Designed miniproteins, single chains, continued (5). Designs and how they scored, part 41

Each design is a single chain, and the fold is of that chain. pLDDT is the mean over its residues in the fold that is shown.

## One batch from the design tools (miniprotein)

Design m17413
Fold by ESMFold2-Fast:
Structure m17413 (fold): chain A 96 residues (1-96)
Amino acid sequence: MKKKEELKKKADEYLKNAIEHGQRAAAVDPEHAAEVNAAIDRLKASKTPQERLEAAKEARDVFAKLARESTSGEAIYHYALAAKDLANAIKYLEEL
């Protein structure tokens, strides 16, 4: 595979996984669901590599914060995974 195509595919996979983890966390943490949904909506609305990078950085910080503030162990687990997936996506997006 061409390096650029491989980087894009990896970024897309991590972004998809982060969205899925965020949605799972929101389902068991209704107190923070609005903030999670706002971050996911920004990620889904982003179209350019620059917009996707900025949305991913913002979402990473949101999910990292919620992993510290949530009282649900299940939500904390999914927020932590979402933040990690976003950090990986950011690495690949910065190389594009």
Scores: mean pLDDT 86

Design m17414
Fold by ESMFold2-Fast:
Structure m17414 (fold): chain A 90 residues (1-90)
Amino acid sequence: SALELAREALETARQGLEVAERAKTDKSLSDKERLSLAIAGAIKASGGIFLAELTLKDPSASEEAKELAREAIELGKRGIELSMEALKSL
């Protein structure tokens, strides 16, 4: 369902953001570990955005599903931003 897809989008985007935040903030990471986490965070965040966009294009999607999808896009964009910032610190 569109609602299930929206929930998956939100969870995927949240996971991407969490990994990206760690890549940016965890000073104990080696450059290789930071690179790996930044890439993983960006991929996961992008996946969340992708699923959210599919939800928004579904004409049967409820307003609840669309609201969750919009939240997923915002979190996913933040995850990508933090991943890029982590990469710039290398």
Scores: mean pLDDT 91

Design m17415
Fold by ESMFold2-Fast:
Structure m17415 (fold): chain A 95 residues (1-95)
Amino acid sequence: SPEELLKEMIELARKAIESDDVNEMFELTLKLEEVARELFKENPDIPQKLRNIIDNVLLYLNLAILAKGEGDEETAQFYRDLAKKYVEKLEEFLK
């Protein structure tokens, strides 16, 4: 169901945000992208607002991964915090 896929996405995103291992962040973010593709494929009429929230979670997680890979922990944390903000918006969507 869309609700189950959204819950899985939230769990994967939260784990990626909390991870100190760039390889784990990358793997979790890839899984998140796969779940997002499945959600869109099975629910083609998904609201644009929800798609934008998901796109921003993925954007900021990927930016955090890049910064973390470069050893820039301050920039990585900045993007983790932005990803967290969009995950919170995604959680509000489940109401």
Scores: mean pLDDT 89

Design m17416
Fold by ESMFold2-Fast:
Parts: C-alpha cells; structure tokens; sequence
Structure m17416 (fold): chain A 55 residues (1-55)
C-alpha cells in the first residue's frame, strides 16, 4: 500500500539517526499496524510512532 511504502522509506531515512533498538520498535509498530485489521489506520499510527522517535 502507499502508506506502507511511505513508512518503509521514512524508516530507511531514519536509519542514520535512530539506534537499532529504536528501529526495531518502529518496525514492530508497522507490523502491528498492518495486523490490526485496519492496515491504513495502522500504517498511519506506525508513521506517528516513527515521527515521535525521530523527535
């Protein structure tokens, strides 16, 4: 999906500024979002998690 692709791209860009542990948290949030039964809302929440980690 478009949101999942955007999340993956943002996660790749964050790789230089986040620790491996923070990257794992962001990746896990993405996976949980897709599994939640509303993949679009889940992906949006995963993006918000990544944005919070980058702040």
Amino acid sequence: SMLAARFDAALDQARGVLTPEQLDVARAAGDRGVASGDPELGARLAMATLARLLA
Scores: mean pLDDT 72

Design m17417
Fold by ESMFold2-Fast:
Order: C-alpha cells, then structure tokens, then sequence
Structure m17417 (fold): chain A 96 residues (1-96)
C-alpha cells in the first residue's frame, strides 16, 4: 500500500496568551482514499517553551506530524487502500 504525503509550505500563526509557557502546533490532515473518499482530521501537540522557541516549535511540529502520519497508516491498513495525505500546519506562539 502506498502513502503519499504532501506538506503545505505556508503555516498559519496564531497567538497564545503572553504568559504562555508552552508552544502549540496543530496539523490538519486531509486523507484521500483510492475511491476518492476524503477524511479530514486535526491533531495537535503541545510542548514546553524552552530558551529556544524555534526548537520547541519543531518538536511540537514533529509530534503532531507523527500522530497524523500514524493515523493515516492505520487508515491505509484498515481500508487496504492507497492514500494521499495533505498536511497543513498552524503554530501557536505566545503574544509579544
């Protein structure tokens, strides 16, 4: 079974409270089955804000991405279908 993953280059940024000690990354996954059926899911990961905000974002992004891919793999296995997955990212950062 073939899984094709397309990641959208443009991410959306949204504000968390200024006193937030965490980063939130949300991934919207659009899964298209061989029969043209479309399944949409959103998964999110939250990680502690460290001295390196970009490192925290990358960690949260990878955790959310992995969860979305694991779900897509489970769908492929259960359906016996080749699937196409389109991922869109939204990143929550503390307000300035």
Amino acid sequence: MKIEIEEEEKETVFDLPEDSDRILVSVHAEVTLKNGEKIEITVAASVPLTDNEDEAVEKAREEARQSAIDYAKELAEKTGSDIKVKLRYAVGRPKK
Scores: mean pLDDT 80

Design m17418
Fold by ESMFold2-Fast:
Formats: C-alpha cells, structure tokens, sequence
Structure m17418 (fold): chain A 66 residues (1-66)
C-alpha cells in the first residue's frame, strides 16, 4: 500500500530532521553554558555552522532516497 509507505517515510524523514535540530539545540545549550563568556560568540558560530552542515547533508540524503 503506497499511501502507507509514503506516510511512514515522510514521518521518518521529519523525525530525523527534528531529532537533529533537538540534539544540536541541546549541544549548543550545554557547550555555551560551560564556555567562558568571551568564547561564547565563537562557539555559537561554530555550532550553527556544524548544525547547518549536518542538516544540509540529511536533507540531501532524504531527497536522494525519494
């Protein structure tokens, strides 16, 4: 049943992207809370770049699998 397969795949894709965002939000909060105040802007920049890179790769894999 194609509709069930499509719904399941879409749910998995959405769950993966949501999990990535949640994990990076948690990592960002943890690293920033433990970093010296003067290092936080650089860490925020690094964390954002890393998250953007991982999300872009995940989206590319999802599109390639469709």
Amino acid sequence: EEEERERRQRQIDEDVLAAIDEIFTAISKLTLSRAPEEKRPELEKQNKAWRDSVVAKARAEIEASR
Scores: mean pLDDT 78

Design m17419
Fold by ESMFold2-Fast:
Structure m17419 (fold): chain A 72 residues (1-72)
Amino acid sequence: SSEEAKKAEEEMRRRVKEQSETLIEVMSEAARGLGETATALAEDREKGREVAEEENRRVKELEREAREKLES
């Protein structure tokens, strides 16, 4: 019966190890996905700034043309 207890303990340890390894893999994958999402959001914010700056330049150009037409 002590041999049966040892075998049961080894089987339990192997299952716990397999579950721990699977959990580490899942957590590592999730951490990588979060990193990729953070990078994508940072890039999207930079693109948003560029678009806003371009739109601002267009508005200023239109305002200048409107003023020139009003003064003629």
Scores: mean pLDDT 82

Design m17420
Fold by ESMFold2-Fast:
Structure m17420 (fold): chain A 99 residues (1-99)
Amino acid sequence: SMMQQQRRREHEEELRRLGEVFERMRRLSPFVKELAKKAGLEVTEEEAFLALANVVGTLLREGHSFDEVLEFLERVEKGDKEEVERVIEATRIVLESKA
């Protein structure tokens, strides 16, 4: 049916957007590691990625769009104070979860 074709296109677009978010998080992970280091936290790039994933996962669960998530990631890249503090807090939570 036309509705099944529309649902397939919508699902393919969602997967494409999710891939875009994932790739942006990967590229941002070294930068988050350096931000964490300036805050006195020693983390791996994998732990920095997990911190970003936790914030992104929370935003998506709260009903934010992929465009709003990408805007969040852009604000972190630009050094927005509130978004940087949010990511540093998520990084602390990741470290506490491994202790």
Scores: mean pLDDT 84

Design m17421
Fold by ESMFold2-Fast:
Structure m17421 (fold): chain A 119 residues (1-119)
Amino acid sequence: DVLKLLQEGGKLRDEKKYEEAKKLYEEALKLAIEKYGEDSVIVARTLVSLGEVLRDAGKYEEAAEYYEKAIEIAEKANDLGLLSYTLRKLAEVYEKMGKEEKAAELRARAEAIRQQRRA
């Protein structure tokens, strides 16, 4: 069960057991792709969980790669909530990498989506 693996990974992440959490999230990703397909929202959420644990571990370049993949899926799915959330998380990672201009662009895009949702 993908959700059970994500929940267990989250508990390990809270305990700062990042490598163990990553392993469970990688298992969840494989299962989510197999069961729901590569472009599914559950795959995007699993990619966000991988990005978050890698960010917590200070692996910013790897975290960015997972967030970027999740953004592509969220855009295709028109999941504005997941899209705005993930854009903000990627901006935080880009700031940590010294990519301030890219981070600002992503924050502006996330804010535009937030304003659109409020109407």
Scores: mean pLDDT 88

Design m17422
Fold by ESMFold2-Fast:
Structure m17422 (fold): chain A 95 residues (1-95)
Amino acid sequence: MESLKARLEAYIRALEKLAEELKKQGKEEAAAAVEEARRELQEVLDRIDELSEDEIRERYEAAMNKVLAALADDPELRAKYAALQYAEMRAALAA
């Protein structure tokens, strides 16, 4: 439970940073999609004790697919997102 919760928190932080970057670049539609995915993951985190691991995985995959679709035309942003996700995950696990 603890490691899954920390991982979800790290992904949410990565999505927050990605949304800010997209807004700075004027990519408002992509930023909105990323923020929607972040809200979906926050709902999973808030209900983590109520959801099965299968439900958590399915909702996580749906949110991530939304992010990847928003970044489909920009390989550089996809790489940047991966780096941000990794950095936040490392920070969460170090705490």
Scores: mean pLDDT 76

Design m17423
Fold by ESMFold2-Fast:
Structure m17423 (fold): chain A 85 residues (1-85)
Amino acid sequence: MERPKVTYSDEDFQEFLEKYRAQVRQTLDQLVANKAPLSLLETVERALDADYEYLLSQSDAAQQKKIEELRAEVLALFAQARAAL
């Protein structure tokens, strides 16, 4: 049996992305507060990049645009964390 691709309603997808962004921000804030090494920050960034690629592959064109916007915010948060460490 063919397994259908995972799809989200627009509302569920927006909620998911917002929670994901909030969790990334919280994680980075904790890493900065704990003075984590840059290597750990880089490891977290790599893991999130893999999640991003996966989400993009499961999404339609409209959802992909929202993921790209979230990506830009996440990259800015990582830049701030790197500067603080």
Scores: mean pLDDT 75

Design m17424
Fold by ESMFold2-Fast:
Structure m17424 (fold): chain A 80 residues (1-80)
Amino acid sequence: AEETIKEMQKVIETGSGREKALAYYKLGHAYALMGDYQKAVEYYLKAFNTPGLSKEERQIIAENLIAASRGELPPNPVEL
């Protein structure tokens, strides 16, 4: 989990819009699995608002965002 956070932070600094969106989503998912739902919501929102994702991918992020806002584990896997 800590390794995933460091890796995704590097992708956010150097990546394209899609790469950044996926990195934010993976960070949100990692924080949700650790029970840090406040950070999970922050990163899911950043992922949702970053360009480069399909409508279907954004729907999955929205579902995980809603779950995190309720203090619930992600209903969808990390893979989009």
Scores: mean pLDDT 81

Design m17425
Fold by ESMFold2-Fast:
Structure m17425 (fold): chain A 79 residues (1-79)
Amino acid sequence: SDEDLNRATELVDRLFMRGRMSTDSEVRRAANEAVIAFGRAVLAGVDPRRLLEAAEEAMKIDDTLESARELARRLRALV
């Protein structure tokens, strides 16, 4: 649904902004990879509820690097 896609997008954007504000180049790279993986999953027609579930699970991880890596991993598994 549009609501699930909007919620997933908000969570991914929040994680991406946290990553971009980091001085660590690995964190910034992981954040970029997560956003690319999200865009690919959206274009591949993945169910928005599955996108939201992946984003919510990744956001449970307090460490930004590990959260971004987990998001990318989960999204790649859906394509």
Scores: mean pLDDT 90

Design m17426
Fold by ESMFold2-Fast:
Structure m17426 (fold): chain A 81 residues (1-81)
Amino acid sequence: MEARLEELERRALEGDAAATAELALLRLEAARERYADDPVAVAALEELRAAVEAAAAVARSAEELLALLEPAERAALARIK
């Protein structure tokens, strides 16, 4: 896991949209396990996961992917508070 995570982080820093999306999904999965007892947080994280998958289908760079995710991230954070 760690070696794969490091490789994804390296590729994401190089601007790889697919690596950035995979890293985001991996971190969201870990967060979902952490907040498993909070149904509102779980629902917000699942919506953010769907947004990452949708952005990954159209984004050509890590920067474009992150820009597409900004509204979904703000919505998820508002619900988790």
Scores: mean pLDDT 76

Design m17427
Fold by ESMFold2-Fast:
Structure m17427 (fold): chain A 77 residues (1-77)
Amino acid sequence: SSAERLVARVEELVARLEALRPQMTPAQRAEADREIAAARYALELLRRGDPRGFTVLSLALAGLEATLLRIERQNAA
């Protein structure tokens, strides 16, 4: 389903941010932690069948993608 694909993509981006932790500054870790917390909250809404869950998770995906891209660009060799 579209919800299953959205969940898988969000979980993939969370895992990619977690993998970058050793390369992060404290400020980058704080930003990543806020986005991961927002994504986990949205996943919980979806899991509980909250009608907001899909929309909130879609917004969390956008935030995760923007944050990951920013951190990867800042840390590029």
Scores: mean pLDDT 87

Design m17428
Fold by ESMFold2-Fast:
Structure m17428 (fold): chain A 58 residues (1-58)
Amino acid sequence: DRILDALVRAAKETYPGNPGMVELARDIARRHPTAEAALAEIEKLSKDLAKAFRKELS
């Protein structure tokens, strides 16, 4: 799953040592089937996570 894998990698890079953020990333990916919808939710939560997620999708 490209979106799930990208978002999990972004969460690990942005918040190293925070397993709660990785689980939140998984939940967001499951609730939003498109990268655009997931990105919109992430931008409200964290600009740094959104930036990392865009990089992983490139």
Scores: mean pLDDT 81

Design m17429
Fold by ESMFold2-Fast:
Structure m17429 (fold): chain A 66 residues (1-66)
Amino acid sequence: SPLSREEMERIAEEIIAEALEAVKNKPLSEEEKKKIEEQIARLEATAPDDYIAQLLIAGLRKVLEA
């Protein structure tokens, strides 16, 4: 595998942290919010029991709430 599970977890956490920092400086547009909601729905439909997918879903929800 090109990435270990631990590396995927770290990358997911870093992506979410960067996204949260970005939305503090500029709020998301309605189009950007819709795209994130679509990404959450896709992850929930295709990988509901995957830990990395669950981390991404939780992080994306926090980004939407910011």
Scores: mean pLDDT 78

Design m17430
Fold by ESMFold2-Fast:
Structure m17430 (fold): chain A 62 residues (1-62)
Amino acid sequence: KELEEEIKKAYDELFKATDEASRRVGAAMRAGDEEAVRQHSAELKRKQDEYFKKIQEAEKKL
């Protein structure tokens, strides 16, 4: 099914996005930018929520 392929891509994208977001948080911490750390950490959590939503949305359309 097309949705199965989409779900696989979503997981692959999640792994890459998580790695990149983690690096951004680390860079902000090294710069001592507390506000950027908060922002990037919130972005990471937002991405996780979005991927869960995408998977649920795809499952609904089954």
Scores: mean pLDDT 73

Design m17431
Fold by ESMFold2-Fast:
Structure m17431 (fold): chain A 65 residues (1-65)
Amino acid sequence: SAAAEKSAEAAKEAAKRGDAVAAGVATWQMGLEAGNPELARQGVAAARAGDAEKAAELGKQAAKS
């Protein structure tokens, strides 16, 4: 969907900035809109952890999804 595509772009941009919270939130929204609850759960976990390395991983995952 267009909403999932926008969330995926937001996750990539946040990951490039090293913003783990923004990347996690964007991945969570993408997971919900794509009907992928595991991806949404990973986004929430990364946002709570504030982990920049997880932000980079989520950015890669969002780019492929």
Scores: mean pLDDT 75

Design m17432
Fold by ESMFold2-Fast:
Structure m17432 (fold): chain A 100 residues (1-100)
Amino acid sequence: SEEEKKRQEKILKELSEKAEERREEIRSLRGKPHTEWVKFLLELYGIELEEEEIEEIAKEYGPVDLGSAITAAIMGDEEAIEALAPLMQKVAEKVREVIE
């Protein structure tokens, strides 16, 4: 929905600001598997999930190079921001599940 897209854009903007503060950690994640990047994103929102749940989220993100996409999105790349939208939706859904 249009409202969901605006929510995801706001989350990505907030992610960009949080990631700027943790730039060195992001650099250390380059070349790591998707599970490490998913875990990092969840930790930015104060969420801790079991390894198996993190693996399922990472699998559903598919063949996209998650590390490159996150780095490019932080730099303001529109295409990378769009590529991250499905993952950010899943992160938001997991946030709701953990809180509720």
Scores: mean pLDDT 66

Design m17433
Fold by ESMFold2-Fast:
Structure m17433 (fold): chain A 97 residues (1-97)
Amino acid sequence: DLREQLREYAKKAKDYIDYIIKNTKDLELLSEFYRNFQNSDPDDAESLLEAGKKSAELFKKAGDNELAEKAQQLGEALAKMAELRKKIAEEEKRRQL
């Protein structure tokens, strides 16, 4: 169940990334978006949420509310994946006991 949920959020994250890459014609703006997530901690849900929020702010300032929404959703999906990976690791530790 947790591994299945992780795969579903990974698919959602990929769909959001693909949308952002396809629809962001300003390469400087796309680079700033990428940098926000590159500077995040991939294992910290709060860090990933903050990267999504900063990226949403960037797109909103550029006048693209749809890209802003997708960036926010990406941060949320990646944060959920980080939480699920921690829960899976916790369950695997319990199985070894």
Scores: mean pLDDT 86

Design m17434
Fold by ESMFold2-Fast:
Structure m17434 (fold): chain A 98 residues (1-98)
Amino acid sequence: MKSHTHELMLEIGDELQEEIDKKGWDTSKKEVQLEVLEKAKEMSKEKDPALALYFEGLIYLLKEEYEEAARLFTEAYRLLGKDVTEEEILKKIEEFKK
């Protein structure tokens, strides 16, 4: 039922995409992707702590710290009222790795 978190995620994504386009950032580069995700995390901290944890999980995922990413995603989803396990999230990450 956390549609508000989804809407905020889209809003942050739209704002960051516009800034990326204006600045000519190369989002194929890991360093640029990390910087964008850190900005998204900071923007989310004030409005939705669960979404901030989700972006932090994406940062660790990009760093190939899969176990830490799964832990952060699990905590974020639990704050959103979802009953998920770290094992389920790790399996999804493994699918994403390809």
Scores: mean pLDDT 76

Design m17435
Fold by ESMFold2-Fast:
Structure m17435 (fold): chain A 64 residues (1-64)
Amino acid sequence: REELARVVLAVTGDEEIAQLAKEDPHRALEEARRLLDEKVSRGEITPASAEQARRLIEEALARA
């Protein structure tokens, strides 16, 4: 679950969501998706970048 937490931290930049990924991976995935959607809404990242980040988290979750 440390690998999932590292991926979440790398794509979201949020240490609290990364810690949550160790305790509750499904909730961490939901929180990460919300944060990525907010960043798209603010113009900080593109929808394509958010989709790529989501795929990386889902792949890490499947392997964790």
Scores: mean pLDDT 77

Design m17436
Fold by ESMFold2-Fast:
Structure m17436 (fold): chain A 68 residues (1-68)
Amino acid sequence: QIQQLQQQAKQAEQQGDPRAPDLWRQLGDLLGDQGQPVQSALSYGKSQQLQGRDDDAQFSFQQAQQLS
């Protein structure tokens, strides 16, 4: 499930698919549910970055660094 969603998110991003931010957000949700907070925060950051939400992305990436 996580591997499949990760592949879908990366492919959507490469293709410029407008669903890419949502797929990265869903990946973050799944990673968080499975106790992977660092990877979860990185995935949320990527989603926010793709939406042009730079401040939100910076906060998410900073959280990932604090947790690692």
Scores: mean pLDDT 82

Design m17437
Fold by ESMFold2-Fast:
Structure m17437 (fold): chain A 90 residues (1-90)
Amino acid sequence: AKTFQVNITATNQDTGQSASASGTFTGNRDQIAGGIAALAASIGLDAADAYPIAQAVVDDAFTNGSGSGSTTLTHDGRTYHVTIDVTQIS
C-alpha cells in the first residue's frame, strides 16, 4: 500500500475566506479518494461532490508520486473554489 499526505482548501467565493484540512492516508486509490472526500466533508463540502475530483487527483498521485486539482463546488447555497494536493510519502 502507498501512504499520501493530503491537503484540501475550500475558498468561499463571496467572502474570500478559506477553510482547510489535512490528513495522511494509506491504501488503494478508492480508500484514499474516500478519505479525501471525508476530509472535504469536515470543512463543509459535500463528500459525494468532492469524490470525483479526489479520484482524479489520487490517480495522478499514484502515477507520478503527487497530484493536484481544483474545482468549483456548491454547498448550502454557497460557491467554493476547492483545491486538493496529494503527495506520496511512502
Scores: mean pLDDT 86

Design m17438
Fold by ESMFold2-Fast:
Structure m17438 (fold): chain A 85 residues (1-85)
Amino acid sequence: SLEEARAAAARVQSKPTSTGEEVGEMGQAIAKTFGDEAANAVGIGIAREMGKAGLPPDVATAEQVAEGLRQGGKDTGLPELVELG
C-alpha cells in the first residue's frame, strides 16, 4: 500500500546509511504499491548515486535514497513516488 511504501521510505531515510538488504525491503514495499518497474527505477537511481560517491556497493546514504526515489518517480511518471524522496 502507499502507507507501507511511505513508512518503508521514511525508515530508510531516518538513518545516515542503510544496507542493501534494508534498501531492498523498501524496494519490495514500492513494488507492491507502484509495481516492479517503479521499484527497479528507484534501485537504479540509488545505485547511480552510490557509484558517483564511491561508497561500498552495499551501503547507501539517506540523501542517495532520497535522490533515487525522486529520479525513479520522475522516470516512471509517478508523482507520489517523487514525494517519498
Scores: mean pLDDT 82

Design m17439
Fold by ESMFold2-Fast:
Structure m17439 (fold): chain A 63 residues (1-63)
Amino acid sequence: MEEKILELIKEPMTIDELVKKAQEEYGISPADARMAILGLINEGKLKLEIDPETGKELVYRKE
């Protein structure tokens, strides 16, 4: 699951955008996709930033 979600990240994107892509490509529920994303953040595979101007949660892969 986690590896498939990492493959969807081509550029920095919001968690909501990533959840939508996971639903469209893999048929994952929004809740399951969000849990997997949080797991990847906890493992250090994704970095999470909150844009202070928009309040959106932005995720990206660190090289």
Scores: mean pLDDT 77

Design m17440
Fold by ESMFold2-Fast:
Structure m17440 (fold): chain A 61 residues (1-61)
Amino acid sequence: SATEEEFKKIAEEIYSLLPTLSEAERQAVLARGAEAYRLFKEDPEKGLELAKEILAEVKAL
């Protein structure tokens, strides 16, 4: 689905940025990413919104 494809693209972008972060920031992002994926399985729209929020926060670091 379009929603699943968008989630994958956002996840790929987040993962590509992980090497640029500190160890503490990486652990925090990975924990939030796991929560976004869990939420996506239950409610794809909410999971996608959380993933977008995480990506925006990572880009602001």
Scores: mean pLDDT 85

Design m17441
Fold by ESMFold2-Fast:
Structure m17441 (fold): chain A 75 residues (1-75)
Amino acid sequence: EEEEKIALGEEVLRLILKHTRELMDKGQLTAEANQEALKKAIEEVKKKYPDVTEEDIREALRLYSRRVQEEAAAA
């Protein structure tokens, strides 16, 4: 279960970075644009995984972030 949530968190972060990178390349990177990128990533995930809620996405991002930090500390 947690492994699946961690994988979901990784996918969400990848989508956020994709949209953020596109905005950077267009010279449109602002605080508002960053929030728009996050919103688009969440909408794409919900479209691909209809059973996933915003709560699930937030939890998945938290678990993924925590795992990345734990692995960095262990390295």
Scores: mean pLDDT 73

Design m17442
Fold by ESMFold2-Fast:
Order: structure tokens, then sequence, then C-alpha cells
Structure m17442 (fold): chain A 80 residues (1-80)
């Protein structure tokens, strides 16, 4: 899988676990930002941007789905 495909899988897993509408809105905004960045750069995501997205995702998971934090962190480490 490409880094973008792996990241999309992680987004889907977090969204599946998240029932809070505010958390879902924040996740969808971050997902849209990733898609817009990928579209602007021919499908290539810079490593620095991937790290920034991973950090933002981990903060959202820590805040809204803390019991999934360790699992999501390991999956994001596989993207980086």
Amino acid sequence: MTPLERLMVVFGRILERTTDPAAQEELLRLFQEVLEHAAANGGVLPEEFLREVAEKLLELVKKYVPDEYDAIKKELEAVL
C-alpha cells in the first residue's frame, strides 16, 4: 500500500470507533486536508506532512478514543 492508502485505512478505523460528532467533524476536516494536499502534489505526500497528520490523528485519538491510542500509534508508525 502507498502511504496515502495506509493513512486512509487508519482514518477509516478511527471514524468507525468514533461516535462523537465533534470528533468525526475534526477527523473529516483532517482527511479532507490530506486529500487536498495529495491532489495538489500528484498523489505524493511529503514525509514531514505525513508526520504532522500522524501527530494530529494521535491527539484526536488520545482525546476522543484513548483506549485505541496504542493500536493507532503502531499503525501510524508503519506509515512513517
Scores: mean pLDDT 78

Design m17443
Fold by ESMFold2-Fast:
Structure m17443 (fold): chain A 67 residues (1-67)
Amino acid sequence: SALEELEARFAAWRAAFRASGVSADENIDSLMQRLLDARQAEVRGERPLTPREKAELAVVDELLAAG
């Protein structure tokens, strides 16, 4: 069902973010703001993205591509 597919997707997302050290209690708004800030810093040439931030952005891109 669509609900089972959504739950599986969120479980995979949580597992991927836990592997990168993200707290299970971090809400999506906090995560997205943190990643947006990191991307803006990279674009401004202030710093490169960390391996963790690159992995987190890759997961976000996969979620957005899936709808």
Scores: mean pLDDT 67

Design m17444
Fold by ESMFold2-Fast:
Structure m17444 (fold): chain A 89 residues (1-89)
Amino acid sequence: SAAQQARLQANIARAQAIKKRGEALLAQAKKNGESASLIQQAQATIATADEAIRLYQQALATGDPRLFEKGEILLAEAEDGVKLVEKNL
């Protein structure tokens, strides 16, 4: 449906924004000489957001609701990851 496509597009945009935020935090952590652990946490958060984008794009292409559900879980994990990196930066 048009509503389902709009929701998927909104979630892709949200995941892209989280990925971009994670990339900015990674750049800042590297510039500041932060711990390898914090840099690795930022990289993991970016990878999780990227996987959420991939799953949403596949859900949009195939209509598979399980891919959408998995994308929602990973987007929430990526959002929490960004908050954790920001708190420890």
Scores: mean pLDDT 90

Design m17445
Fold by ESMFold2-Fast:
Structure m17445 (fold): chain A 96 residues (1-96)
Amino acid sequence: SAALRAVEEAAERLRRLLEELGEPELGRLAARLLVETAREVERLRAAGREEEARLEAELAAGLLGIVLGVLKVQGKLTPEIVEAAERAVAALEELA
């Protein structure tokens, strides 16, 4: 799936950007959340469970929003991180 690939690419970029900011564990956790959610969304869609797929994508987007909020408060939020996060959310919404 092109959308699954887009989530994987955005997640890896977000992981690297967070690692460069000295947040390697947060980067790994955010990337894992995005990729595992994308795979679960695709699985749920294949099973005809469209409402559950949408809720999983919305939950992951909400959790990512909290991560960005924490980074903003810490003065670590960059336009590149916002762009990578927005690409991941858009790709998850396309999968759902």
Scores: mean pLDDT 89

Design m17446
Fold by ESMFold2-Fast:
Order: structure tokens, then sequence, then C-alpha cells
Structure m17446 (fold): chain A 70 residues (1-70)
């Protein structure tokens, strides 16, 4: 799926915020956020997930936007 490429900057920021909050609180992601983050990790297996969790939401949203342009 190419769901990540369909999302605008505001939607990617919301997903970044949810991912970081879920990582801190050990809660489940929404289906959309899980799908987008799964697509990102499958496409970028070399990326350290723990490094992403240290980013600000705006920084993670930028990372997702850069990938969406491929």
Amino acid sequence: AKRLKELNAGQLLNIAQEFLEASRNKTALSDESETVMREYFIANPEVDAEALKKLKPEELATVLQQHAQK
C-alpha cells in the first residue's frame, strides 16, 4: 500500500504525534497510524526505531514527508 504518499503535512504530523505518544504510554496505534508507520519501517529497514522515538513530532513528520516524496 502507498497510504503514506496520500497524506498531507497536517495528517503526517497527527500520525507522528500519535506514534510518539503511543510509544511513551505503551498504547495501541489507530489502524491508519499503524499502517503508515508499518509502510515506513518496511521501506526503511535500516532506520533505528528508538532514534525516531527521540524526535519531536514536527521532526518525525518531516521524516515521513521526505519518504512520501519517493
Scores: mean pLDDT 78

Design m17447
Fold by ESMFold2-Fast:
Structure m17447 (fold): chain A 90 residues (1-90)
Amino acid sequence: MKKVEELKEKALNDLFIARSLIADMKRKVERGEITPEELERYKKAFDEVFSRLEKTIKELEKLDPNLGKEFKEWYDYLKEQADKVFKEAE
């Protein structure tokens, strides 16, 4: 039980970070303010957050399959949103 709560908090924190990065990047893209250097920084930040989140969700799914599935659905949704914002930045 304690390990499930710890993994849940880690996943929630990374989902929050990913959501914040998407919102910030989308705002810059909509304003035409995205630079090549910023685009590279966002790619690195997203790669780090999504990689860490995927590992946490896989561990969570082993302990609580239903909860893991719910977090995986949020992960997939946010990853799709990030991909859309990157396409708009091109």
Scores: mean pLDDT 85

